Designed miniproteins, single chains, continued (5). Designs and how they scored, part 19

Each design is a single chain, and the fold is of that chain. pLDDT is the mean over its residues in the fold that is shown.

## One batch from the design tools (miniprotein)

Design m16630
Fold by ESMFold2-Fast:
Structure m16630 (fold): chain A 91 residues (1-91)
Amino acid sequence: SLRLSVEATGNTAVLTLELTDDIPNGVALLHDKTTGKSFRASVRGGDRIVVTTEYAAATTVTFDAYLLQLVDGNLLSPVAVRSETVTVTAK
């Protein structure tokens, strides 16, 4: 399975994606809906990915995380989807 955790510290959001060790090869995609930025990483079971994002102003941000399975080099439909919202401030 896929776990998503989000923590806010001042103007910074720290996102942690954790994969259980029963997951085969795949791709993790993290999408920041507030900025439109996307982060992509090749992953396998047991992997932990940490992404840090800074914001110029106080805002509420929403992140969508997807786990896409790789089969013969092709990305299939998401096998896990997570969504989290956090409020980031200037302090």
Scores: mean pLDDT 72

Design m16631
Fold by ESMFold2-Fast:
Structure m16631 (fold): chain A 82 residues (1-82)
Amino acid sequence: MTQREAAELLLKKAEEEIKKDGDTMHAAGLYLGAGSYYFQAGDLEEARRLARRALELATKTSGPDSVIARSARRLLEEVERA
């Protein structure tokens, strides 16, 4: 499985989670994972978009000091430096 294929699979799972259960921390984690794989694949625009979505959801569900919120911010910093 390529990094892009892994990203697409996780994004699909995140969208299914949102449709089934709404805005959850699990969905935030799936968006973060997808963003990370897009970053590894060199798709910086998708990585930035999904990292922002993960940060928004994680902050809303678990607060700005949550593990997923902090990880999403680090991913955004990495994308900005690339």
Scores: mean pLDDT 85

Design m16632
Fold by ESMFold2-Fast:
Structure m16632 (fold): chain A 72 residues (1-72)
Amino acid sequence: MKREKVRRFVERVVEEQREAIETQAESEEERERALKELPGIRRETEEYLIENYTVEELEEIEREYDAVLAKR
C-alpha cells in the first residue's frame, strides 16, 4: 500500500504542477522546458518518498500539501 499511496500522491502533485506550468508560463520555451522536466521529477520524488518516509509521515506531508493548495 505504501508504494500505491506515494504514486497516487505524486501523480496529484505532478498534475497540479503541469496545470500551473501550462497556465503560468510566460513563454512557449519556458513551458516546454518545464514540462520536459516533470517525468524526471515524478520518478525522483516517488523514489525519495518511498525510501525516506513512513506511511504516517506521508499522510502528514499530503495533509500539508492540501493545506498549501487551499491557501494558494
Scores: mean pLDDT 76

Design m16633
Fold by ESMFold2-Fast:
Structure m16633 (fold): chain A 61 residues (1-61)
Amino acid sequence: MPAEVRELIRRALAEAGLTEPRHEVLAEGLFQQEIEDSGIDLADREALERAVRRVVEGLRP
């Protein structure tokens, strides 16, 4: 996982209140699956931010 993507995930998790280490691990795994399934271009910042938001929102209770 690139450091820039990992930082986007951490920020989105913090904004959602998901601050436990398990949330970061789960979000990274789900995001990796999302990019594999949808073929998201890693250079497309907007697509990455949308994917991160969808993954993080899916982790909320």
Scores: mean pLDDT 77

Design m16634
Fold by ESMFold2-Fast:
Structure m16634 (fold): chain A 96 residues (1-96)
Amino acid sequence: DEAAILGAEAFGLASDVARQALAVDPSLEPHAKVLLETAQLAMGGDKETQERVLELALRAGEAVELLRQDPEKGRRLLEEVTEEFRELKKKLEDAR
């Protein structure tokens, strides 16, 4: 199942990004939690949902890398991506 493979990849990437974020700044635990919970919830979803999580996880990874070079810009981009994860999480929780 392509959706299941994408879900595993998205969760793996979200987990790696969350771990990297916490290594850079432990105060990012709430952000890491949202990424992981959203990716985990999406594993039961369709291909489109899992592709969306993968896209957001890639963008979050870019923001976390930027935190090491430009903390202000990286933090702003990470906040933007984390908010998109929160919106997706709410939609997934509201889905039937």
Scores: mean pLDDT 84

Design m16635
Fold by ESMFold2-Fast:
Structure m16635 (fold): chain A 64 residues (1-64)
Amino acid sequence: SELPEEEKIAEMRKRMIEEIERAYKAGELEPEAAEAALNVAEKGAAALTPEQRAALEEHARRLE
């Protein structure tokens, strides 16, 4: 049986949250970047505060 699209999105979101938590525990994500990423996963990018957006931009800069 195929899951409803909303359930598929919820499963993807759950897996994304698990990966963010794993990366944070492994020291691959700083606390501010982890908080911002979790907020995006749970509420979408429109829910980011300016501070959370800056933390994600700083994390992306460090990966380059």
Scores: mean pLDDT 69

Design m16636
Fold by ESMFold2-Fast:
Structure m16636 (fold): chain A 96 residues (1-96)
Amino acid sequence: MKERLIKRLEEMLEELKEMGMGEEIIAQFEEYIEQVRKSELEEAEKIYLEAFGRFLVLHMLHKRGYKVPSEEAVVEAMDELAEEIEKQAKEIGASL
């Protein structure tokens, strides 16, 4: 399971490099991979979900034709997205 999380993070990192993302964003994802390697499975899953959320925001911005955003702009967008996701999860009574 943990090996699959690392593999997916490596694939995300490769896509971000192909999208022309800045060195700061690349470094952040390399840190996520190292944190997952050092963590036990439950903690690794939490780190992976954080990285996945960040990747989705970056991918959406790229698809909309935005130039590579600053790290500050990405963090702000992730915070806004997190609140909306939490709100939707609560409204639909998120149960599998």
Scores: mean pLDDT 69

Design m16637
Fold by ESMFold2-Fast:
Structure m16637 (fold): chain A 84 residues (1-84)
Amino acid sequence: LKEEIEKDKEIALKAVESVIEALRTDGLQAARDKAVEFAEKNKSLAVQIIAAIVEMLYAIDKISGEEDDEFGLRVLENIKESLK
């Protein structure tokens, strides 16, 4: 159980780091695409939650008509720190 939780945490950490990098370099759509890719490859609950958060950030951005990359980055960095 603990070993599976640790593996799940490791996968989730890699997922959030990849999503953060995509957001920093290519913006929120690239971050969403990366999150979807990880969610499709991993049925981990943590990865699914990360993907859902990114999808929500993307949806909010589309509704507002402005890019809030800094807000999304802050949310994802906080998730990364909690998983560390």
Scores: mean pLDDT 74

Design m16638
Fold by ESMFold2-Fast:
Structure m16638 (fold): chain A 87 residues (1-87)
Amino acid sequence: IKKLAIFNAANIPEDEAQTLLNQVVQALNEKGVNVENLGVLNNWDDAKKFTSKDTIIYPVKVEDVLSNIDEIEKLLKNNPQLLLALY
């Protein structure tokens, strides 16, 4: 099972960040990627605790997240844990 979280560095509303994360998880599950949703991280200290040795950090603009779903899928297929860093 692959692990996914969002780092809300863009400071969008928490409900919007959670909705975006849920949309990403749904799209990945539909593509056959079994994803555990680890939630939204709102500060760098929480993000650091999440980003262990096996974590890929993927900086992405909020508006580009869903259009980059194929790249997110590829990153998760090749890595156990992904942090989407919103900007």
Scores: mean pLDDT 84

Design m16639
Fold by ESMFold2-Fast:
Structure m16639 (fold): chain A 87 residues (1-87)
Amino acid sequence: EIEKLVEELEKIKEEIKKDESLSEEKKEEIIAAIETALEGALSGNVTKLIGGLLSLIGYLLDPSLSEKTKKLLEEAIKLILEIAKLV
């Protein structure tokens, strides 16, 4: 069910917005990467999907991000890939 997966991604975006360890600029960058990957998944745009996912993977390698933030990004990547599989 695509609607449920999108709703779970919206919850992750809200948790990123509330993350006190992140600057506002970094929150905007991460949310934009999630939205780009989601748009790619929903529209079948492979370039957007891969671009957004690569950005999210890049953040997993960022030593300035907390383990909590990285786990949210891992879950976002999994949800986006599940959505792409259903479209």
Scores: mean pLDDT 85

Design m16640
Fold by ESMFold2-Fast:
Structure m16640 (fold): chain A 108 residues (1-108)
Amino acid sequence: MNIEAKIKINAKTKTIEMSEKDEENIRKMFGYKLKNPNANVYFDIKAYVDGKLVYETVANSAEDTLSVIYAIAEIAIKEGKDAEIHLKLSENLKETKEKREELLKKAE
């Protein structure tokens, strides 16, 4: 099962923008993790500026995911650059813990 959402950071208006569908998908992802706290599922977080991937990390809780999103928004607003955040919940156990650790190793 793949649930994905896009979040846009508008540096000029200093706003976080998402479609109603993207907000619904975020609520579904967070709701799933809250109901299944022991599930080995992760939030894949990718940030793009000017179409370039500038940051990628993995979070294992809704709280950590929100903290990352807000941190990206603050940096984008300070630099005056629009950013797009791609959020994905992965339930696919075919992805090994090692691959998730590789993504975490790329984080600052």
Scores: mean pLDDT 76

Design m16641
Fold by ESMFold2-Fast:
Structure m16641 (fold): chain A 55 residues (1-55)
Amino acid sequence: VLTQEQQEHLLKQLEDLLRAQYQEDLQAANRPSKSYQNEQQVQEDAKKAFKAMYP
């Protein structure tokens, strides 16, 4: 069980981790135009991961 504070903290950590992974993916894919959309995708993926762990 997570408190509200723990949920917010964990979600932010997930966003940071996914952002780092997406930066590496951008280098591999050679897609500079994707950097803007990746921010939104990072937030969405972090939220999905959080909900998957704590439905």
Scores: mean pLDDT 68

Design m16642
Fold by ESMFold2-Fast:
Structure m16642 (fold): chain A 116 residues (1-116)
Amino acid sequence: MEKLVEELKKATEKLKSEDPEERAKAAREVAKLTKESGDKEAAKESLPALIEALKDEDPEVRTYAAIALGTAALTSGDEEAMKEALKALREATGDEDPMVALTAAVEITVLEEKLK
């Protein structure tokens, strides 16, 4: 488990890469590693970087950031973290890219079901 948490932290840092392809890959890896690790603390710690990635210039980065944010919020098991993710995802439903908007809407549905 420690190795997956370290890989998750490295992937989270790569969300700040100068290369949009590297940032999109990093967002996909964050989603995957968060789910595979199941580490609640590491998932919660990734939320600020993922919320920032929802504002990325590249729509592919924003799409994978929305998926990763939903996954991280669910994995955290923290109600306040899930509410913060919901706020960011609701803003993303107004995105100009239809895949980003749709992905955000799906992630909102999953998080709202968990909070019931």
Scores: mean pLDDT 86

Design m16643
Fold by ESMFold2-Fast:
Structure m16643 (fold): chain A 62 residues (1-62)
Amino acid sequence: AASFWKAEEWEAWQAEVRDASDEEVAALRAELAAQVRADAIDPEVLRKTGALEALRAEEAAA
């Protein structure tokens, strides 16, 4: 969904994180940060997934 994650999207995120390395998790969080910049996802999702730090890191690196 655009601004709200359904249970299916949340389960997909948890499954990806469960089997991912720290570097892979960082890449997934960076993707979520990019989606927020495109207004495709609720900023609250960044906090729940821990992707808020990835958004800040991308802004600092830009």
Scores: mean pLDDT 65

Design m16644
Fold by ESMFold2-Fast:
Structure m16644 (fold): chain A 74 residues (1-74)
Amino acid sequence: SAERQRARLTVESAGGKVEVDAVLLTYADGRQELEGISDEDFEAIKAATKDSKEAKFTLELLDTGEVYEGVAKL
């Protein structure tokens, strides 16, 4: 089974900042994916990023306090 970690995803771009609840899945083979983001939250991210060349992503794991940051080109 996958390890499930509660997470807060923050997406920041020229169009604004959106914070959403997510779950980080870590599989036994080390693969990771995000789930638990609602359709409404995906639309909010899409709206905030639609006119942006890039967005900053911050993933905070709520149970450990670990923070991962990255920049995605859009």
Scores: mean pLDDT 82

Design m16645
Fold by ESMFold2-Fast:
Structure m16645 (fold): chain A 82 residues (1-82)
Amino acid sequence: MEELLKELKEAIKKGDVDKAIELAKKLIELGKSVEALFAIREVFDEVPEEAKEKVLLIAKAIRYASLGDEELAKKYLEKAEK
């Protein structure tokens, strides 16, 4: 668990959006959406400028997953993949 959160932080810091989406999906599946949101907030200032918009979309998806809105969570992850 701690390893997945650490990997998410590193992927976000590197602007590796594809890996961040993969890790976000795993954390949502494990019921760790809240922890994933805090991890993103902690490292958001270190996100490359060009990746910030997509990282915010990933954060929105995780937030909707934490609220039980699986349809909106999926929609925002798909937007981040583009």
Scores: mean pLDDT 84

Design m16646
Fold by ESMFold2-Fast:
Structure m16646 (fold): chain A 61 residues (1-61)
Amino acid sequence: STENYLAQLLAYFRREAKSMSPEEVERARANLVAWARTHLDAASVARLEAELDRIVAEHKA
């Protein structure tokens, strides 16, 4: 399901972000959102963006 796929993507991103610089995390976020906009519905893209923003904020803190 889309929800399971999004959960797996977010778990992967959170793990990878731990080994990335802030600049790499921002680029990875932008690339993932760009991918999502071409493959997912608008509601799923919005949920992904919100969760990615939370992960990025946690990484910068």
Scores: mean pLDDT 80

Design m16647
Fold by ESMFold2-Fast:
Structure m16647 (fold): chain A 100 residues (1-100)
Amino acid sequence: SDEEVVEEIERFGKGAIELLKQYAADPRASDAQILTVTRYIMEELEKKALEYIEKGANKEVILKAVEEVVRRMIELAESLGLQEVAELLRERLKELKEKL
C-alpha cells in the first residue's frame, strides 16, 4: 500500500539523519567525506523512489514523502553549519522532482 511505502521512506530518512549526525559528530570525518555520504544517501533515496513508482505506488505520494525526508535532512545540515551538504540536498531534490 502507499502507506507502507511512505513508512519505508520515513524509516530510511530516520536512518540517514542518524548517519549524518554520527559523521558530523566524528572529528575524524572530513567535510568531503560527509558530502560523499550525503551523495550516496540521495542516490539510494532516488533509487527507492523510482522503484516504488515502477511497482505502482502513487508518484505524488512518493514525492511528498521524499520531499519531507530531504527537508528534515536540510534542516539538520543547516543546524550543523554544513552549508555545502544543505545545498547538495536542495539541488538533488529539485533534480528528482523534475525527473519524476
Scores: mean pLDDT 87

Design m16648
Fold by ESMFold2-Fast:
Structure m16648 (fold): chain A 98 residues (1-98)
Amino acid sequence: SATQEAAARMLQTAAQAYRLLLPYLSPAQASAILDEITRMNRYQMEEDFDGFLEAGRRLLGLLREGIRQVERVDPDVAREVERLLRELERQLREVERS
């Protein structure tokens, strides 16, 4: 479905953001982000898009925190992840509208 395709694209973007942030995150922060991505994947497979959206919103908050930490060390990486965050916010709205 269009919803499943939008959700799959959002998961791909989330994985990219996670990989870029990973070298700069504490193990606890990395685990928290990966847990939300894992929940989103499970909810997508179950076609529970309300659960997917709730996990997606939590993921966005965790990514914003990661960006703030990385900006002090590598502003170029922070800027790239911020661009991916804006894409994720757009993709979240696409899933909400379907």
Scores: mean pLDDT 90

Design m16649
Fold by ESMFold2-Fast:
Structure m16649 (fold): chain A 73 residues (1-73)
Amino acid sequence: MRYRVTIEADSFEAVKRAIEALAAHPGVRYTRLDVEGTRATVEVEAPSKEQADAALAAIKSVPGVKRVTLEPL
């Protein structure tokens, strides 16, 4: 399934750490990445919503991340 993840952080470094956490999550694959300052929009493929939600929880745990949203495509 395809999802759009929007990450808002307090710094570019926090955005980078959040993207790294998402990339390290098993079963989630990047299809598109767009970074603009302290905001990133990532399109991902995940086998299930549960795996997408787990990846979302991982990036929310990154210090400096203020908001993360997940939208089905």
Scores: mean pLDDT 79

Design m16650
Fold by ESMFold2-Fast:
Parts: structure tokens; sequence; C-alpha cells
Structure m16650 (fold): chain A 98 residues (1-98)
């Protein structure tokens, strides 16, 4: 369901995240927030956005980067991310499943 371009960027982000040491929370957070900002600029359906976010969240959990998940929750809740209400809800739902 994801466009080939979005899938390629997701795969690249996942590969880069896998290469980041677990203690480098700041770098992991920057990578993920940059990727989410990239997704925001695409004309994605809420379902496509949710799928991409879920894959990133699963990768963060697998690496034990729970601190990054908490930072993302705070980022979404402050409204500074400028996501639409539908995208913010999708982010909250996926993060709650983490």
Amino acid sequence: HMSPEVKARLDAALAELDAIPPEDVGRAYQLVSDFLDYLKEKNLSVEEFREAVRRIVDALKAKGLDEVLRMLEAWVDTGRSEFSPEFREALREVLAEA
C-alpha cells in the first residue's frame, strides 16, 4: 500500500536506525523525527502513515530505545510537530501500542 518512494525512504531510515548505537538516543530521535516530518510533506493516507510509523516504532522497541518513544510522545503532544489531527491521532495510537 505504501508508494515505492516512501517505502524506500522507510527502508533507508530503518537501516540507519539499526546502525545507531542504543545509547545515542539523540541521534535516534533526530532520525525518526526527520522521517516523520518527511512523511508529513507527502500526500499519504492516514493508513499509509500509520503503517510507516508502526514499522519505525517496532524497530525502536526492538532496539530498547524506549526513551525515544517517550520523546516522540512529548513531541506529538506539544503540537510543535504541526501534524493534522488525524495524523496526530494515528501517532498516539501507534505509540500507545508500543
Scores: mean pLDDT 79

Design m16651
Fold by ESMFold2-Fast:
Structure m16651 (fold): chain A 60 residues (1-60)
Amino acid sequence: SADELLARIAEREIGEWLRENADVPKEEQIAHLERILAYLRSLGYEAAAAVVERYLAELR
């Protein structure tokens, strides 16, 4: 499904973004991921949203 493909893309892209932005304050990293999460939820992409929620849990 499109959601499953987006979940795989989210896993890679968020992982890469966090590595590239390791020096950014944690609160800003969290805010960035929370915006992505809200967007994915608004579109009904539950599997992709779950990937973002896992990364957020690791950062909190």
Scores: mean pLDDT 86

Design m16652
Fold by ESMFold2-Fast:
Structure m16652 (fold): chain A 83 residues (1-83)
Amino acid sequence: MFSDPIAKEAIFKEIEATLYLMKATIALRLEHNKEEAIRYLEEAIKLYKEAVKIASQDPSLEDLVKALEEAIKKLEEEREKLK
């Protein structure tokens, strides 16, 4: 299924980051807990940055790196709006 071990590791980090985004959405929209949402967003950003670092080791993953970097920028903007 995954033939590239670097891509596999980067995707696993992206999945972890996505779980924290889901937690942030629940905290913000259902629990109305802005402080908890910010904490989960910070963890998601950290995990996306780790995914970028891993994916950057493989030049064939340039498109994935670009997509992850755009996701990080948008999440950092959303985090700043919540402060």
Scores: mean pLDDT 83

Design m16653
Fold by ESMFold2-Fast:
Structure m16653 (fold): chain A 60 residues (1-60)
Amino acid sequence: AMTVEEAVGELDEEELKALREALKDPSTRYQALREFTTSPSNAVRLYAATLLAVEESRKR
């Protein structure tokens, strides 16, 4: 099983750039994170799931 840190380390520059670009708008960030959890890339899915969990922990 891959850890979150391992998955983030396997993200290529293009994947990371696309994620950063989509996630920079706070009003669509939550929506974008949910969409990335359905990505065919294991690294992208795990990274998005981790960030989504962080966003969920901020909602009270």
Scores: mean pLDDT 70

Design m16654
Fold by ESMFold2-Fast:
Structure m16654 (fold): chain A 115 residues (1-115)
Amino acid sequence: MEKLLEEALKRVPRSRLERFREELRKLSEGDEALADAAFRLWLAIVTRDEEAAREATREFVEAMRRSTLPLERLIEIARFVIPGAVDQRELDEAVRNLDEETLIRLALEAIRILS
């Protein structure tokens, strides 16, 4: 996470990064593992690090699987961290099914849209 944070600070103001992290903590209702996994995925996307995005997506899926939060909240978190013109319906379906392969593809598509 620290290396991704340093790279993100070169591209994103610290105030935006802190605001995003705070909103993720709020959405995750104190589930720090879920909030941290989601934040790491967002950092990988904004730094355009495809390998970090694959790894972070796997960690995010595992954190969602262990979470006690309702499905609607998990979908809100996923929509918040995988921004852009990705298919929102496909994203929602992938979260419902914990479809790691589809979520990795959508994260990589988000990076390419930002490029």
Scores: mean pLDDT 84

Design m16655
Fold by ESMFold2-Fast:
Structure m16655 (fold): chain A 69 residues (1-69)
Amino acid sequence: SEAIARVRAYLAELEAKYSDVELSEEEERKLAEEVARRFGHAVTGKPEESLSVEEGLEALRELRRAVAA
């Protein structure tokens, strides 16, 4: 719940920052990496844990699904 709220707040911040901007594939990849790092830390609390870009994108999809429900 707390981890979801934290990531939801971060996603809302990103959406506000990029709401009117079309992101390139490289920009989307960098954003996914940043979300993966912050999501991993928020969920596990382990600063050395990081997700790959693919894991970050998967986690982002799962999170969007959970938030939409």
Scores: mean pLDDT 56

Design m16656
Fold by ESMFold2-Fast:
Structure m16656 (fold): chain A 89 residues (1-89)
Amino acid sequence: SLASKVQELMKLPDEEIRKRLIELAKKLGLSPETIDYFLSLSREAQAELIIGLEEALKEDDPVKQAIHFTAGALIAIGVEIEEEIERRK
């Protein structure tokens, strides 16, 4: 499942997660500014993004690729918001 993939990624060192995120974002042609933003997110949000970027790279249709990328980005933002809420409790 998607959740199982996220859990496996969360077992990796921070350096490996960052490396994978940078590599995948570069393969999709994302700007340096977007990559820097992604690297500022929580570890869990970065893991969700890695899954979304990997799924986007499997798509041959540009519209489907954009949908997968957007969904992954929205999920990552949701994780970041949830972590911020938990920090404030």
Scores: mean pLDDT 75

Design m16657
Fold by ESMFold2-Fast:
Structure m16657 (fold): chain A 95 residues (1-95)
Amino acid sequence: MPVARLEGVIEEVKVGEEETYVTIKIKATPENLRVVSTLRPGHPVTIVLSDGTEIPGFIEEIRVTEDEIYITVRVSSKDASKLKVGEKVTLVIPL
């Protein structure tokens, strides 16, 4: 199955009791904009950390600005301690 890979930086982590919301900032390149235009809330995504750790989640929200794309991913709070603001991550998205 085709997959998209988007490189970004963790901008915000909102830790809840059962669910955590991670906002990832991605550069608004034409290629990245093409990928995100196909995505909707509920779409599965894997956050891959710099050490190769994979965190499964689902797209909650996408916000597009002039220069940046902000993707909010909902993950299990059990994985929240692995997610740090300022860390570089790759989003792996099945298409």
Scores: mean pLDDT 86

Design m16658
Fold by ESMFold2-Fast:
Structure m16658 (fold): chain A 70 residues (1-70)
Amino acid sequence: LQAEIDALRAEKASFEAHYDTLLKRLQEELKKATGEEKKRIENWIKHVEQRRAESLALLDARIAELEAQA
């Protein structure tokens, strides 16, 4: 049980780091962008933020289920 919880927590941390890095890169590109490029990056940031929230919510739910059994 603990090993499974630890594995999911590690996966969550990896996902958080990945999304944080991606969002930071997009924010840097957004500062340089103008016109249509700026709008495209803004829309992509919104998409990434939504995917981050969805992915982390699923992992959090599974971790909570396992923690309740511990």
Scores: mean pLDDT 82

Design m16659
Fold by ESMFold2-Fast:
Parts: C-alpha cells; structure tokens; sequence
Structure m16659 (fold): chain A 86 residues (1-86)
C-alpha cells in the first residue's frame, strides 16, 4: 500500500540518521577541541530533533510534503556534519 511504502521510507531515513548520530557520538568523545565538541553536540541535537519529527510523521501519517521537508532538513544537517568531519 502507499501508506506502507511511505512508512518504510521514513523508517529507512531514521536508520540513516542513526548512523550519523553514532558517528557524532564517537567524534564528540574523541576530540580534544572543545569548540569542535560543542558544534558536534549542536549538530547531534538537531539530528535527534529531526529523528523525533520523523517518528511523529510515522505515527501520525504525515503528508508527503511534510516528509519531504523533514528529509531536506536531515540532508542539510548531514552535509554540515560531513563538512565539519573532513
């Protein structure tokens, strides 16, 4: 069903964000740079917030437009993480 497919896409996106959350957790605990650690925690908190919004979207059967906006926000945070961890 279309609902099942959308739910599957949301769950996969949550799993993807979870991988980046683990990476950020490792880097936060490894870095000796307090400014970098602070920026990484801010990015982690943003990913956690988006992950929660994705869960809310799954539970409440959010519109495709709302889902696309959340994925876009997730991609923006991921891009910032990748740039910072070069």
Amino acid sequence: SPEEELKRQLILEQARLGVYEIQLHVEIRTTEDPELAKRLRELRDRLVDISQQLQDAIDNKASEEEVQELIKRADEVIAEVEELLK
Scores: mean pLDDT 84

Design m16660
Fold by ESMFold2-Fast:
Structure m16660 (fold): chain A 74 residues (1-74)
Amino acid sequence: SMAEYIAQLAAAARAGPEAFIATVEELEKKLGREKTNEILREFLRTELGVSEESADAILETDGARATARYVARV
């Protein structure tokens, strides 16, 4: 489910940026980029408090790497 994927990403984020990127790449391999970007948008919004507009802007550049950069900044 979406909630399970968000929890997986949150756990990976706590482990560090390398773990986060690896988890995103696993999700892209499993679900495809489009579905992974949906999950990343929801993760940015619910876990990091990013607005929908800001999340969309981040994902439009390079979803996985852009999101990992925001996670690493914390």
Scores: mean pLDDT 77

Design m16661
Fold by ESMFold2-Fast:
Structure m16661 (fold): chain A 90 residues (1-90)
Amino acid sequence: GTSLPVRPLTDEEIEEARRLAQKAKEEAGKLSSPVDKTNVVRKIADEAPSDLVAAATIVLADEMGVEVSPSIYVAAKLLLAEYGSLEKVK
């Protein structure tokens, strides 16, 4: 099939996403360019064990004050919403 079963993020996966988002915030805090900040968030999100944890990392990093590009943020929110996880990363 082309569709995976809908599965929300576990509490452990959310905790990993928060850890990665905090790392992204710390690294982005050393940068002044929004493009460089977005690139560091993407790089750290790539360290995530799944696409959902990566998406949660991006959303949480933006909520922590990292200025990620709107296209990346929207894509991450849409993926989390598809898998019923968006409410858990607010």
Scores: mean pLDDT 77

Design m16662
Fold by ESMFold2-Fast:
Structure m16662 (fold): chain A 88 residues (1-88)
Amino acid sequence: MPPEPSDEQLNEMLKRLFESMDKDKSGVITKEELKEYLEETYQRELTDEEVEKIMNTIDKDKSGVISFEEFIAFAKESREEQEKRKLE
């Protein structure tokens, strides 16, 4: 596996990913944009409950949209969980 990216590299990658998800260029990701991205990426349909759960995990201020800052925070948290859940 490649080494973990630095925070600066991670932020740049996440910014590019965020911009690809933000199809209307609003500066935030809506629940609909998140659902579309996840369904295309994982090639499966998601329930509204699954999308809402993901949205609520990322949207810490409960604004109903995902800011870039919240998206970065989620990605960093996901990395920490992956390290804790090593198979060995």
Scores: mean pLDDT 69

Design m16663
Fold by ESMFold2-Fast:
Structure m16663 (fold): chain A 100 residues (1-100)
Amino acid sequence: SEAEEARTLALLFVQEVKELIEQYEAGKISLEELEKKLRLILDSTLAQLATLADRAAVAAALEYIIGELRRLKETVPEEVKPILEEIIARLEAELARVRA
């Protein structure tokens, strides 16, 4: 179902965000590379969600991601917080569009 597809996209996005932050914390990627990669996976995830006709499922997926990123923001290094805040703001803007 499209609800299952939206849920899977949301779960994969959150997992990829966590993995990229872990790579940054381990010194494997720079802050600039982290920001670039996070923007790329956000754009890809939003594009995939936009192909789904089930707006309620897309809204639920976006709400899930926003909640998870807000929790993650509490535990990340200070320099990562503004990047997550920007991503959350873009997701909240998309959620508002989907709900309109």
Scores: mean pLDDT 92

